# Designs tried in a protein design run: designed miniproteins, single chains, continued (3). Part 9

Each design is a single chain, and the fold is of that chain. pLDDT is the mean over its residues in the fold that is shown.

## One batch from the design tools (miniprotein)

Design m8300
Fold by ESMFold2-Fast:
Structure m8300 (fold): chain A 75 residues (1-75)
Amino acid sequence: DYYEKGKKLFEEGKYAEAAGEYGKAINLDPNNAEAYYNLGLALEKMGLTDAAAGAYRKALELDPDYEKAKANLAA
């Protein structure tokens, strides 16, 4: 499971590798709002703020009640 691999890499501080695995998870399941949100977190940790905002917006498109993605866009 690419999503679980991404989470483990993120926990290890390997943000670029985590973003890659979340991207693979999204390729297999484009409706995975949680994977888009976690991709946004990894991109933000890498300093890619605009790319992170794009990922958070996509999470909200898939789940408008995704409060964590909404909060990160507002902050």
Scores: mean pLDDT 82

Design m8301
Fold by ESMFold2-Fast:
Structure m8301 (fold): chain A 80 residues (1-80)
Amino acid sequence: DEALEELRRLEEEARAAYEAGDYEAAVRALKRAGELFAELGDFDAARHAYELALALAEAAGDEASAEEIRELLRELEKRE
């Protein structure tokens, strides 16, 4: 399953980045996982991934990524 393989890679990438203190890389991996969950129709998992990415982006002071993730969350809500 191509999507499940990508999600597993993104999960490992996010965890490794977070453990290394690389919050920027963890945000990118979580944002991509959220996008993929949304494409698969798993909106609860997508929202959770985006919320984690948003919290880390805000903690890192990355306002550009935080703003992008807020837009992704709004688009996700419109799909309900």
Scores: mean pLDDT 84

Design m8302
Fold by ESMFold2-Fast:
Structure m8302 (fold): chain A 68 residues (1-68)
Amino acid sequence: SVEREVERLLRRARELLERQPNDRRALEEAKRMAEEALRLARKYNGPEELAREAEELVREAEERIREL
């Protein structure tokens, strides 16, 4: 299901942010995954909680990238 795909993308994005917080390529990949999750959650009117989590991950990745 789309919901499971969103959850998978969010889990992978979180793992990249946690394991490689200073790797620009990993942070950019995490941002891309979170952005895709957000797009899917919004397009298919998925749970608000998943959309909110995706927004938070995008923001966190952007902040980390700015600090590099």
Scores: mean pLDDT 85

Design m8303
Fold by ESMFold2-Fast:
Structure m8303 (fold): chain A 80 residues (1-80)
Amino acid sequence: LPSQEEIDLEVEIALVQIGVAIGRKAAEKTGNPKLKELVDKAEEHVDRAIEALKQGNFDEARKHIEEARKLLREANKVLE
């Protein structure tokens, strides 16, 4: 069975993936290039978090989750 830490990180990654999906739909609908750039960068960090988690590098996974969340917060500001 995976550890509680691994489960918690998988849940956090899933939540950030949902945020990326929502941001992607907003970028497609608006055609806003800044929004697309921020969402693309957030998705890159999600992919890196997944790879870090697969390698058992939980600290690297957390760093990438945190950066993705920061980028999604910036994306939300662009929509205002």
Scores: mean pLDDT 87

Design m8304
Fold by ESMFold2-Fast:
Structure m8304 (fold): chain A 63 residues (1-63)
Amino acid sequence: LEEAVKAFKAGDYESAIKAAEETIRREGEDNAQALAILGAAYHKLGDDEKAEEYFTRAAKAQG
């Protein structure tokens, strides 16, 4: 997760996506923070449809 946050802050959205996906693979698909980073990174890359999907999943994962 921390690697995903660092990559996102550095503007490396592709690395942020990879690190967030790795977090989900290790910790499970209900990791709301990793899902939120995926949503934010896809939004920055212009993929608004994927961004909305991941933000919705993140909100559901948090409760």
Scores: mean pLDDT 79

Design m8305
Fold by ESMFold2-Fast:
Structure m8305 (fold): chain A 70 residues (1-70)
Amino acid sequence: SMFEELLKIAKEYNAHLVQPSGKKAVVYGPDEKRREAVAAKLREIGIEIVNLSSEFQFNPEADLVVYVPA
């Protein structure tokens, strides 16, 4: 399932599912390479990345929020 794949990605990258639902994601964190890796994995499972940034930026279209630590 999409949720099981999402949990695998989160575990692999030590990512935090701040809001753990949906198909439109905000991905943020201090390391660009790690953010891009997580974003790529999320796109592979059918999640749209609506914002990818170093700091949290609110996007009202987003229903999934993922924090990627360094």
Scores: mean pLDDT 83

Design m8306
Fold by ESMFold2-Fast:
Structure m8306 (fold): chain A 72 residues (1-72)
Amino acid sequence: MKEAEEAAEKVGKEARDRALAAGLSEEEAQVVGDAARNTVLSLAKKGASIEEAVKKGRELADKLIASLVASQ
């Protein structure tokens, strides 16, 4: 699962960076990044394609960022 691990790390980092850019705290950005990373890994382990797992991880990050920004 090297490709899934590399994709998860990239998606998690991108999600964290996007959360910080949206004005979220470092703690909130880490939660968003971890959630996106774990979603990619979990879906890949369940047999999802890397493309589908990445898409779902990014969708989750977008929803979490929007929810946290709206709660400010």
Scores: mean pLDDT 84

Design m8307
Fold by ESMFold2-Fast:
Structure m8307 (fold): chain A 88 residues (1-88)
Amino acid sequence: SLLDEAIKLVSEALKLLRDKAPEHQEAINKAGRALGYLQWAKENGLEYLDEAIKALEEMRKIARTHPELQEAVDLLEKAIELARKAKE
């Protein structure tokens, strides 16, 4: 499903953050929250997708200021697109 793909991409972005930029704890925490909202939306309803999308967008803004996080930015952009499509 679109949500399963988004969850996988956010999980990959989270691994990259932990490996390449562990000092960016705020971005890591936001990624974890977004992942939680995506998982909750899959199980309990799509009303949690707006919160997940907001968290992903804020995380993407932080990651964009760090060249070492470009791969994570790309994964987050794909995850945001998939989450928005799942809401439609």
Scores: mean pLDDT 78

Design m8308
Fold by ESMFold2-Fast:
Order: structure tokens, then C-alpha cells, then sequence
Structure m8308 (fold): chain A 71 residues (1-71)
């Protein structure tokens, strides 16, 4: 499903997630308002799941590892 694909991309590669959202948004040209609203809902749900993940120790550990790699 599109939701699970977006969630995976958002966790693994935020730049690829942003690009895919933009590309899929362009594909909505000529679609119904209901389809556009559904797309927006899916993206919003993915962002909400990311906010929940950011409250976990696993997210904090990942940020610490990324900071270490920048030194």
C-alpha cells in the first residue's frame, strides 16, 4: 500500500520521501478531489507515525549515531 511505502521511505531516506510525495502529487493532476484528499490523508498519517517514532529510544540512538558520523 502507498502508506507503508511512504512510511518506509520517510524513515530510511527523507529526501527520497519528499521527492516521491512531489512526484505522486503531480500524478494527481486530473484526479478527483476525493483522490487528492486521500493522498493528503496518507501523507499526514505517515508524518504522525514519524512523530511517534521520534519519541522512542531507538530514534534517539539513531540521531546520536548520525552525529558521531559527522565528526
Amino acid sequence: MKREEYLRLAREDPSAFARKVAEDGEKLKGKTPEEIDEFGRIVSEVLDELRRWRRTPEYQKRIEELIKKLE
Scores: mean pLDDT 71

Design m8309
Fold by ESMFold2-Fast:
Structure m8309 (fold): chain A 55 residues (1-55)
Amino acid sequence: MKPKLYDQVKAYLEELRKKHPELKDIIDAALQALEDANFVEFYTLLNQLEIKISK
């Protein structure tokens, strides 16, 4: 994983918040997990977001 991953993920999540405001709480939680370097929780929340978007 690259040092620039944070910026890419943050931009992706900000775009998702604009398209899916109903997912704001999960997106905010994922951003918080990323800030805390809690990658286990972060990936769990990303998986939840991807499932909700793909339906």
Scores: mean pLDDT 75

Design m8310
Fold by ESMFold2-Fast:
Structure m8310 (fold): chain A 100 residues (1-100)
Amino acid sequence: MLKEVAREYINAYRRGDGEKYEEYKEKYRKLLEEKAEEFAKKHNIAEEVKEEIIEGTLESLEAMLDAIERLEKAHAAPTEEEMRKYMHPEVWKKYQEALK
């Protein structure tokens, strides 16, 4: 459940769907709060520590998404070198011939 919602959150970010991104972010927060409550009850963790774990987890996820966005902006278009690296050699040769 939590892992699946996190995946939808990332997918919404990837699509640039701001509305769905916010929707899945709130779903993720709610599930995280439910799991943190179960964990705190089982291990007698103080309320303030539980809240710090929730907020720290969300901040870490947002920092990761920001890092991914910065990396994607730096690589907005694949370079010829990147295409060459990931293309089959025969396909790359035909691609070069098509550009002439």
Scores: mean pLDDT 64

Design m8312
Fold by ESMFold2-Fast:
Parts: structure tokens; C-alpha cells; sequence
Structure m8312 (fold): chain A 63 residues (1-63)
């Protein structure tokens, strides 16, 4: 999961910038290939979030 964490860290900044742009009245457009990548990142973020929530419930850190 350390590899996944680094992957998310590298791409999370780009996703946050995109969200900030939308709030500022920009409308960023992504190609089909970039949309697939963004979706893949979102799925990885969700997977990690679910693991952390389980850790919080059981009192043990996720592996």
C-alpha cells in the first residue's frame, strides 16, 4: 500500500487543482484518456479510504 500511497500523493495535487479551478469559475476539460486516469485515481482513493475506515472501527491500522 506504500506504492499506492505514493501514486495517490503524486496525482492528488492535480485533482485538487481541478476542483479549485471549478470553484473559481473555470471549466477544465479532460480527454478520454485523462478521464480514465482520473477515474482510476478516484477508485484507488476510495479503496484506501475504505481500508482506513475499517482500521478506525477495529482499532487496528490497515495493512
Amino acid sequence: SEEAERYLEEHREALEEARAGLREGKLPRLSEERLELAREIAEKLREIGDSFEEGLKTGKPPK
Scores: mean pLDDT 63

Design m8313
Fold by ESMFold2-Fast:
Structure m8313 (fold): chain A 62 residues (1-62)
Amino acid sequence: SEAEKYLEKAREALEKGNSEEAIKYATAAQVEAAKAYYQGKISEEEFKKLAKEAEEIIEKAK
């Protein structure tokens, strides 16, 4: 999914020490997860899991 692709990019940015890019991609992952959920493409449980993973990346990038 698009959310998973952005989470992967966010993790790569974190590994490289690029906090700005990590936050940018994690935020994009949250947006794509929300869109997928409201379009009925993923469950509420999957949405919450993706949102939590993105939030953890943002927290680590601070």
Scores: mean pLDDT 85

Design m8314
Fold by ESMFold2-Fast:
Structure m8314 (fold): chain A 58 residues (1-58)
Amino acid sequence: MERRERAIREGEEAVERIERLGALGERARRALEVSVEKGLVEEGARALRSGVRALEEE
């Protein structure tokens, strides 16, 4: 429960940063939304955080 909420917030914060990159931010947000709907929120949030880190490092 708490870990899931934390994962969602971390994912949302990551998406906020990459929204500045336009289309990539939009897709990341949709992916997180789908993960929440399917109950895969932790999986989706982790993937988004990894992707955002890679983009920010470039």
Scores: mean pLDDT 64

Design m8315
Fold by ESMFold2-Fast:
Structure m8315 (fold): chain A 64 residues (1-64)
Amino acid sequence: HMSPEEEILRLLNEVAERLKGMTPEQARRVLDEAIARAEELGKKHNPELAAQVVAGLRDLRDAL
């Protein structure tokens, strides 16, 4: 089992790795789901970390 913070960070790392093999359309879909997941986890346990992670994921999405 992971702490909520570790779970958020692992989610971010896994998403970043998977994005390398995806089309921009597939990547946007995955990023949207990851953003929602990170917001839910962080809102409950660490809102500041979640905000930073969400900002990073949105930057990746906008760069596609």
Scores: mean pLDDT 74

Design m8316
Fold by ESMFold2-Fast:
Structure m8316 (fold): chain A 78 residues (1-78)
Amino acid sequence: MSREELDAEVDRALGLMYAYLAKKAIEKGDSETAIEYARNVLRLLSPEEAQRVLDEFAKLAEEKGLKDTAEEIRKLSE
């Protein structure tokens, strides 16, 4: 495994960790923390994976009645 491969794996692992933390923040109604973690997901995951994860976050936020949070998360992917 090269250094580039290791760096990519570390970034992806961190991105998935932030995805988990963002979902937990949405479940708790912590909009500010959820948006911060969503930004880290967008930075660390590939654009395709990040878009799918952020779409899941927006749907979860809407299900929880956090419409403003869902809208902010959608704006991050644009």
Scores: mean pLDDT 81

Design m8318
Fold by ESMFold2-Fast:
Structure m8318 (fold): chain A 60 residues (1-60)
Amino acid sequence: SEAERAARLAEQLAAARAAGGDITFVKPESPEERERLLAEQRAAFAAGQRTNVAILEDDP
């Protein structure tokens, strides 16, 4: 569970670093919106899909 969560987050960060300016960084305006964006991103990764959007957060 925690290991899988860490692996998914690491993959997202690694993809952002590797792509550089090819990844769109989004900073949500509210904590609720951030949670929704993160949930959609996790669902996409769980389905084996890749997104070009990296959600910024102070402390995951």
Scores: mean pLDDT 64

Design m8319
Fold by ESMFold2-Fast:
Structure m8319 (fold): chain A 65 residues (1-65)
Amino acid sequence: SALDKARQALDNLVKQGLISEETAQEILELLEQGKYEEALRLLRDSLPGAIGLAAVHELRRVLES
């Protein structure tokens, strides 16, 4: 599912030290509630500018698949 792919992407960001497990869980909870724009905004705000933009683009691609 799109949520399973999103979870894997968020877990990968945690493993790379780019976001905390707490932030990843909050983003996942927003996605499960259908609050996609809030989830993508939190992801963007949790990462440095260019990295945040790239991560949002990839997560949006996963959710639209």
Scores: mean pLDDT 81

Design m8320
Fold by ESMFold2-Fast:
Parts: C-alpha cells; structure tokens; sequence
Structure m8320 (fold): chain A 84 residues (1-84)
C-alpha cells in the first residue's frame, strides 16, 4: 500500500513537471493503467524536454529558462551530431 502510494506520488511529480515545463498533460487513466510504461515515457519526455529547453535557450527563444550546464552541453552535442 505505502509503496504503491510512493509510486503514485512519483508519477504525480513527473506529470506536474511535464505540465509545468512543457505544457503537456497526460491523462490519469494512461498513467494509472500503464504506469510503468508511463513512468518510462515520462522520464524520457523529461530528458528530451530538458534538451529542447536548452536548445531554445541557446536560440534565445526562452532567455529566462534555468537550464543546467550539463543539459546545455548535451544540447550542443546533439545539435553538432545532427549537423553531421
């Protein structure tokens, strides 16, 4: 029971982060019924979204976004690899 509530709380945090950061809201039914898959997808969406935020910050689209130096470097690396 407690462990299930912990997992649900983690999914809620992921959903809130996705909604607040990327404007995407996933339906509760999708998260609850396929929560292991949803967690994996949410983790990947957060990762990709952080890279996108870093790219947009580098392009000057969102100057007020706080992005870690590691994420900025990863975004630069992906842009260089796409150029090849």
Amino acid sequence: KAEEEERKARLERIRQHIKETYGVELPDEVLERNFEIAQYIADKLIEVGKILEAILKLEGRFPDIEVSDETIEEAKKRLEEAKK
Scores: mean pLDDT 66

Design m8321
Fold by ESMFold2-Fast:
Structure m8321 (fold): chain A 79 residues (1-79)
Amino acid sequence: AEELIKKAEEYYKKKDYETAAKLYEEAAKEYKKAGDEKLANYLYSQSYYYLALDYLSKGDFEKANEYLELANKYYQLAQ
C-alpha cells in the first residue's frame, strides 16, 4: 500500500494524473481491506482529485466537476 502511494507521487510529479489516480485507488482498496476506513477514504479522495485534474487537462469540465465532488465527499468521510 505505501509503495503504491510513493509510485502515485512519482506519476503526479510527471503530470500523469490518470496513472497517479489509479495507484491511489489501489492503495485505498488495500487499506480498506486492512480495516483502515479513514485512510482508505482519504486515498479515494486523492484518486478522484487527480482524475479531476486529468479531465481538466483534457478540457472535460463536466467530468472534472463530477470527480471534484466525489473527492470532496470522500475527504469528508475521512474526517
Scores: mean pLDDT 85

Design m8322
Fold by ESMFold2-Fast:
Structure m8322 (fold): chain A 71 residues (1-71)
Amino acid sequence: SEEEKFLEEAKKEAEKAKSEEELEEIIEKYKKKAEELLKKLAPEASEEEKKQALEVLEGNIKKAYKAAQGI
């Protein structure tokens, strides 16, 4: 699925992050991409549902980073 591919891409970039600053850049980059993707794939989704999807994405990116750092 496009959602699965997108999440895997975001996680891979997060795993390569060398600092918290680089992690924040990755989070902002993928949140912007996700907003555009949600408009295309789920135009009927409510603003609340879209916000929740972005929060889940951010959480997954942070988890991937922490796992790669051994924390």
Scores: mean pLDDT 79

Design m8323
Fold by ESMFold2-Fast:
Structure m8323 (fold): chain A 60 residues (1-60)
Amino acid sequence: MVKLEFETKDLYTAIGAALAAIGEVEGAKVRVEGNKVTIEVPDDPEAIEKAKEIKKRYEG
């Protein structure tokens, strides 16, 4: 598993990032703590690249 952790603008944006990870990356696990989101994805290049793209979209 590869873990990505990043901060967003606010709680709503962090929730949006978590939902995107669950919806777009099979096997993703997420945790939201305030404006911070943690996304854990399988050791699959496609899953990792998608998680990085989500981070880029939602990162504050």
Scores: mean pLDDT 84

Design m8324
Fold by ESMFold2-Fast:
Structure m8324 (fold): chain A 55 residues (1-55)
Amino acid sequence: MENILKKAAEGLEKKADELERQADEAYRTNPVLAEQLRKQAEDYRKKAEELKKKI
């Protein structure tokens, strides 16, 4: 059975993963931008965890 909250949490985690991968690639050219992207990824992970707690 699929839970809408679980799907939303997985979507947020996927966005966080994408931002982290982009940050890793950006780190070669702009470490400051890479850190900003990692912070955004952490925000998405926190939101995903909050949604998972509601499940």
Scores: mean pLDDT 79

Design m8325
Fold by ESMFold2-Fast:
Structure m8325 (fold): chain A 70 residues (1-70)
Amino acid sequence: AALSDEVQAEVARIAREVMLPLLDAGKSVREATRAFAEALREWADKHPDPELAEQLRRVADGIEAELAAA
């Protein structure tokens, strides 16, 4: 299913806020991406809208699947 524009914007924001500080600290792209997936799950668990929470979890699942396949 397609992600809403709101979820896409939120995913992009979380990626910047989580990944950039880790990359600046000398972490690998793999480590930064893993932290990003974990952050998406934490934000989903705290989200009041269950549909938006489900979309965030689907993004996290996709990222984790790609990391496992690499």
Scores: mean pLDDT 79

Design m8326
Fold by ESMFold2-Fast:
Parts: C-alpha cells; structure tokens; sequence
Structure m8326 (fold): chain A 62 residues (1-62)
C-alpha cells in the first residue's frame, strides 16, 4: 500500500536522524493503517524492526 510505504520511509528517516519520538509516532500510524493495535512500548520496538527490515532490504539489493 502507498500509504504504508510512505510511513515506513518516515520511520527510517526519523530513526536515522536519532529522532526516536517521531519514529515511534510514524510506526504507530503504520501499524494502525494495517489494523494492528500498538502500545507506546511496542511502538519503539516496531520502529526498530521497521528500520532493520528496510536497511536489510536495501543492503541486499543495492
């Protein structure tokens, strides 16, 4: 989904800039868009997982 891809990109950008609060907010919005209920603690873990997934995908493809 276009919206999910956009939100994931925002999580990556915020996380790389060290803005964990913004990364958590975008991670919560991404989860909500996919019908997943996420707490504040879970949002931090979700932002971390999204960041790692995107970086791993980028490293594998170029």
Amino acid sequence: DEESARLAKKVLEAYENGDIETAKEYAKRLADAQGIEVSDEEAEEWAKRIYKAIKNAQASKA
Scores: mean pLDDT 78

Design m8327
Fold by ESMFold2-Fast:
Structure m8327 (fold): chain A 69 residues (1-69)
Amino acid sequence: MKLSEEERANLFTAAGLLITAADLARQGYDSPEAAEQAIKDAKELANKLRESGDVETAERILKEIERVK
């Protein structure tokens, strides 16, 4: 899979927003189901980055997911 620099930046930003949403849900601002869905979506974006060869950014996203889990 090949992603442009803009596409990779957009995926990273989207993953960050999803992780923030999961963190807020964990704090009681949303449902546990919303937190789980946001984490699943963020993991999918990390996988897309990894498949494109951006392993470092994918690992950064996965580390942040572990922090809010």
Scores: mean pLDDT 79

Design m8328
Fold by ESMFold2-Fast:
Structure m8328 (fold): chain A 75 residues (1-75)
Amino acid sequence: MEAELAAIEDAVLAAARELIEEAREALRRGDKEEVRKALLALIGAMLEVSLFDSPEAQRVLEELREVIRELDEAL
């Protein structure tokens, strides 16, 4: 169970980090539609990451919140 949970957390955090990179790309391009899609994706990622309480998950959650704020301000 522990190894299985760790693998799930690693996958969720990796996916969240990839979505953060895509969101930053959308912000650089200034495409409102890409920004909206990125915002929705990051909100979903934030909910999934919030299920974990590790220091890694906490750092990713904080970064997700910051990027979500930037995406919202760009709309």
Scores: mean pLDDT 83

Design m8329
Fold by ESMFold2-Fast:
Structure m8329 (fold): chain A 117 residues (1-117)
Amino acid sequence: KPLEEALEIAEKLFPDNKKIQELIEAIKNNDLVKAGEILEELIDELSSSNEKELIVAATLILLYLDSQGVDVSDIAKGLLEKVKDKLSPESLSKLKKAFEYIKNKKYDELLELLKEI
């Protein structure tokens, strides 16, 4: 199922990354407060060295909310506004595509995008 597969991809891409591991655990435990806290920390610390972590974290949180039947359109727009001037054009393009794939239920394309991060 899309969320489970995305969590497995994230764990494989970032096996030694404490924040991504804590985010995966928070999502598995339905702890949205902890997941949101980790995302805000990644946004506050955003630099060229952690853009991939932010893309994966934001994607996992929106995919989790989508799996709960939440319309993520406004949340995705708000996240893009917070990070658009801090991300490289390539990273911003990837984040926009991830959000478009979630919105349009294109989960196979989303999972392929995550593998290529």
Scores: mean pLDDT 86

Design m8330
Fold by ESMFold2-Fast:
Structure m8330 (fold): chain A 55 residues (1-55)
Amino acid sequence: MMEEVREKAREELRKLLEEIRAAHAVDPGISVPAPKTYPELTPEELARMAAELVA
């Protein structure tokens, strides 16, 4: 169960990053965060990072 939730959160984060990158290519005023790595984050922490990226 936890593994599946974690994978979903990671996929959502990846999709959000791609969307932000696309927006940055059109409007350079939109900053793109570049996280170094995602070691073993919990699904809650991954979701929080995704929320921070869209804020």
Scores: mean pLDDT 62

Design m8331
Fold by ESMFold2-Fast:
Structure m8331 (fold): chain A 77 residues (1-77)
Amino acid sequence: MSSIPTLLVNYVKGLVSREVLEDHLRGRVLTDEEAQAIKRIAEIAGIDPEKILEVVRELHRRGVVSPETLEAVEKAL
């Protein structure tokens, strides 16, 4: 079972396609708890949190993620 935090980290690692990531994020609002989980998984995986933040900002510009999701991720990272 893939959580959204795990999908975002795996996308930055090149393990998940953009289409799969966008499908899972479209119409979904991330909680503050899920945003904090992104930070923890990124730290464990050795991924720069700024790279994940760049991805979420790009998805917001493209209309895939809500402003609430962007705010939660920016606050956590």
Scores: mean pLDDT 80

Design m8332
Fold by ESMFold2-Fast:
Structure m8332 (fold): chain A 58 residues (1-58)
Amino acid sequence: SEAERRERLEQEIELGVKEVEAAVKLTVARKEGNEEEVKKYEEELEEIRRKLEELRAE
């Protein structure tokens, strides 16, 4: 339906923003040499990308 399509697009946009935010945090963590934060943000970014792929596969 149109409502389901709009809702999915909104979720995609929100996840896209979170992806950019996580990528920025990952870059900062790498610059700081904080291995624990690098791993944390790499996992967070992977999870976001997984959710985006799930939405796009519907």
Scores: mean pLDDT 84

Design m8333
Fold by ESMFold2-Fast:
Structure m8333 (fold): chain A 68 residues (1-68)
Amino acid sequence: DELEKLKKELEALRNSPVTLENIKRIAELLIKLAELEKGPVSREELEEIAKKDIEEFEEMLKNGEKLE
């Protein structure tokens, strides 16, 4: 149940205030989830997944400010 545990932690962090520390933790969890879901992946793929998810998350939050 490692996937469920990591997903629960990720959801809890997403419900927390958006801070750099929380974003970093989300990135770490996303890397671990990618490893568990895809199995061992290359370092390059891991970095790309983490980078894209962090950037998309930050962009979505920035765009959310204008959705008022």
Scores: mean pLDDT 66

Design m8334
Fold by ESMFold2-Fast:
Structure m8334 (fold): chain A 78 residues (1-78)
Amino acid sequence: KADLLAGKIALSQGNYEEAVAYFEKAIEKDPNDAEAHYYLGLALAKLGNKEEALEYFKKAVELDPSNVHAKALIEKLE
């Protein structure tokens, strides 16, 4: 809860490395948090880690198939 929110705030401020750390903590507490996987992918993409971002978008879709934004990003990055 708190780590996911803190990560979103860091992401909005352009603090991408800090955002990654918060989203990783969110996933450690809840490995099935589709939202945390999606935002970790976004933060990694901002850092230029395209392959890692793609893997997290795929995990986000696996956990929540209704995430149409993650599906669109997977298609664009493949």
Scores: mean pLDDT 84

Design m8335
Fold by ESMFold2-Fast:
Structure m8335 (fold): chain A 112 residues (1-112)
Amino acid sequence: KKEEIDRLTEKAIEQIKAGKDVSVELTVENGDEEQAQAALDAVYRLIEAAAKINPDVKLTVKLTFVSDKPLDELRAEVARFTGPLGDRLRELAEKYDLSKLNFRLEVRVEQV
């Protein structure tokens, strides 16, 4: 749910501010566009916080798209996410030196 994504993101940002390594798991259910947008915003905010506040922290984001939809529809959902993510990462690279950032993004698809 969006509220859970927002809550986990805020907690992760506080850990970054404290200089702690962060591993956060975010879930987008049933192709929900509000959850997908929240996850995209979460990734952007977490990378920006790490780059701006504590670039030495290890930041791992695990994003899972979960649905009972066919895998081809889930793959299309992931593609709709990764395009805008590329644009947001280019925007961050214009503002911050991302080459010093220890960042890992894992994207998973789970059919239920």
Scores: mean pLDDT 83

Design m8336
Fold by ESMFold2-Fast:
Structure m8336 (fold): chain A 80 residues (1-80)
Amino acid sequence: MTDEELERVFAALDTNGDGTVRLKDVKPVLQALAGRPLTDEEILELAREAGVDVSNGLDTPVTFEDFRRLAEVARRRAAA
């Protein structure tokens, strides 16, 4: 997935245009990249591996840069 594709997906999830989405809102995208269903715990693990502060759990705000890192981690985990 290109940066342009990720930006388009992020913009679609960012319904209020504030430059952030919630971690739970990116779960379907991460599942698609991993090629399998992910549990909420696995989403939190991916976020920690991507360097995202998950103090707010699944309601954690993620920026576009966080989202790009999450996508990268999810793709790497698909190979494991």
Scores: mean pLDDT 78

Design m8337
Fold by ESMFold2-Fast:
Structure m8337 (fold): chain A 85 residues (1-85)
Amino acid sequence: DEVERRLAEIEEKMREIEERYDEILAYLRETDPSVADLFETLYSRARALMASRQATVQHLDEVELMVNTVKLIADRAEEARRAAA
């Protein structure tokens, strides 16, 4: 089932973001406040839509786009933070 595969991928990406959320956000707030605001807003929206399976499935394309964007921001921030350390 493609829907179940996409849900699993979204959940895994959000889990990875959640594990490093505070560190990534702290770094972004210090280095790029506008990206920090975007990161917080998109994460919050994705989390809200993921609060119910029905809502996630109904808005699957939007949730996937938001989660992928949040993960891209997180991955780039973590890479930059590690390079700066």
Scores: mean pLDDT 85

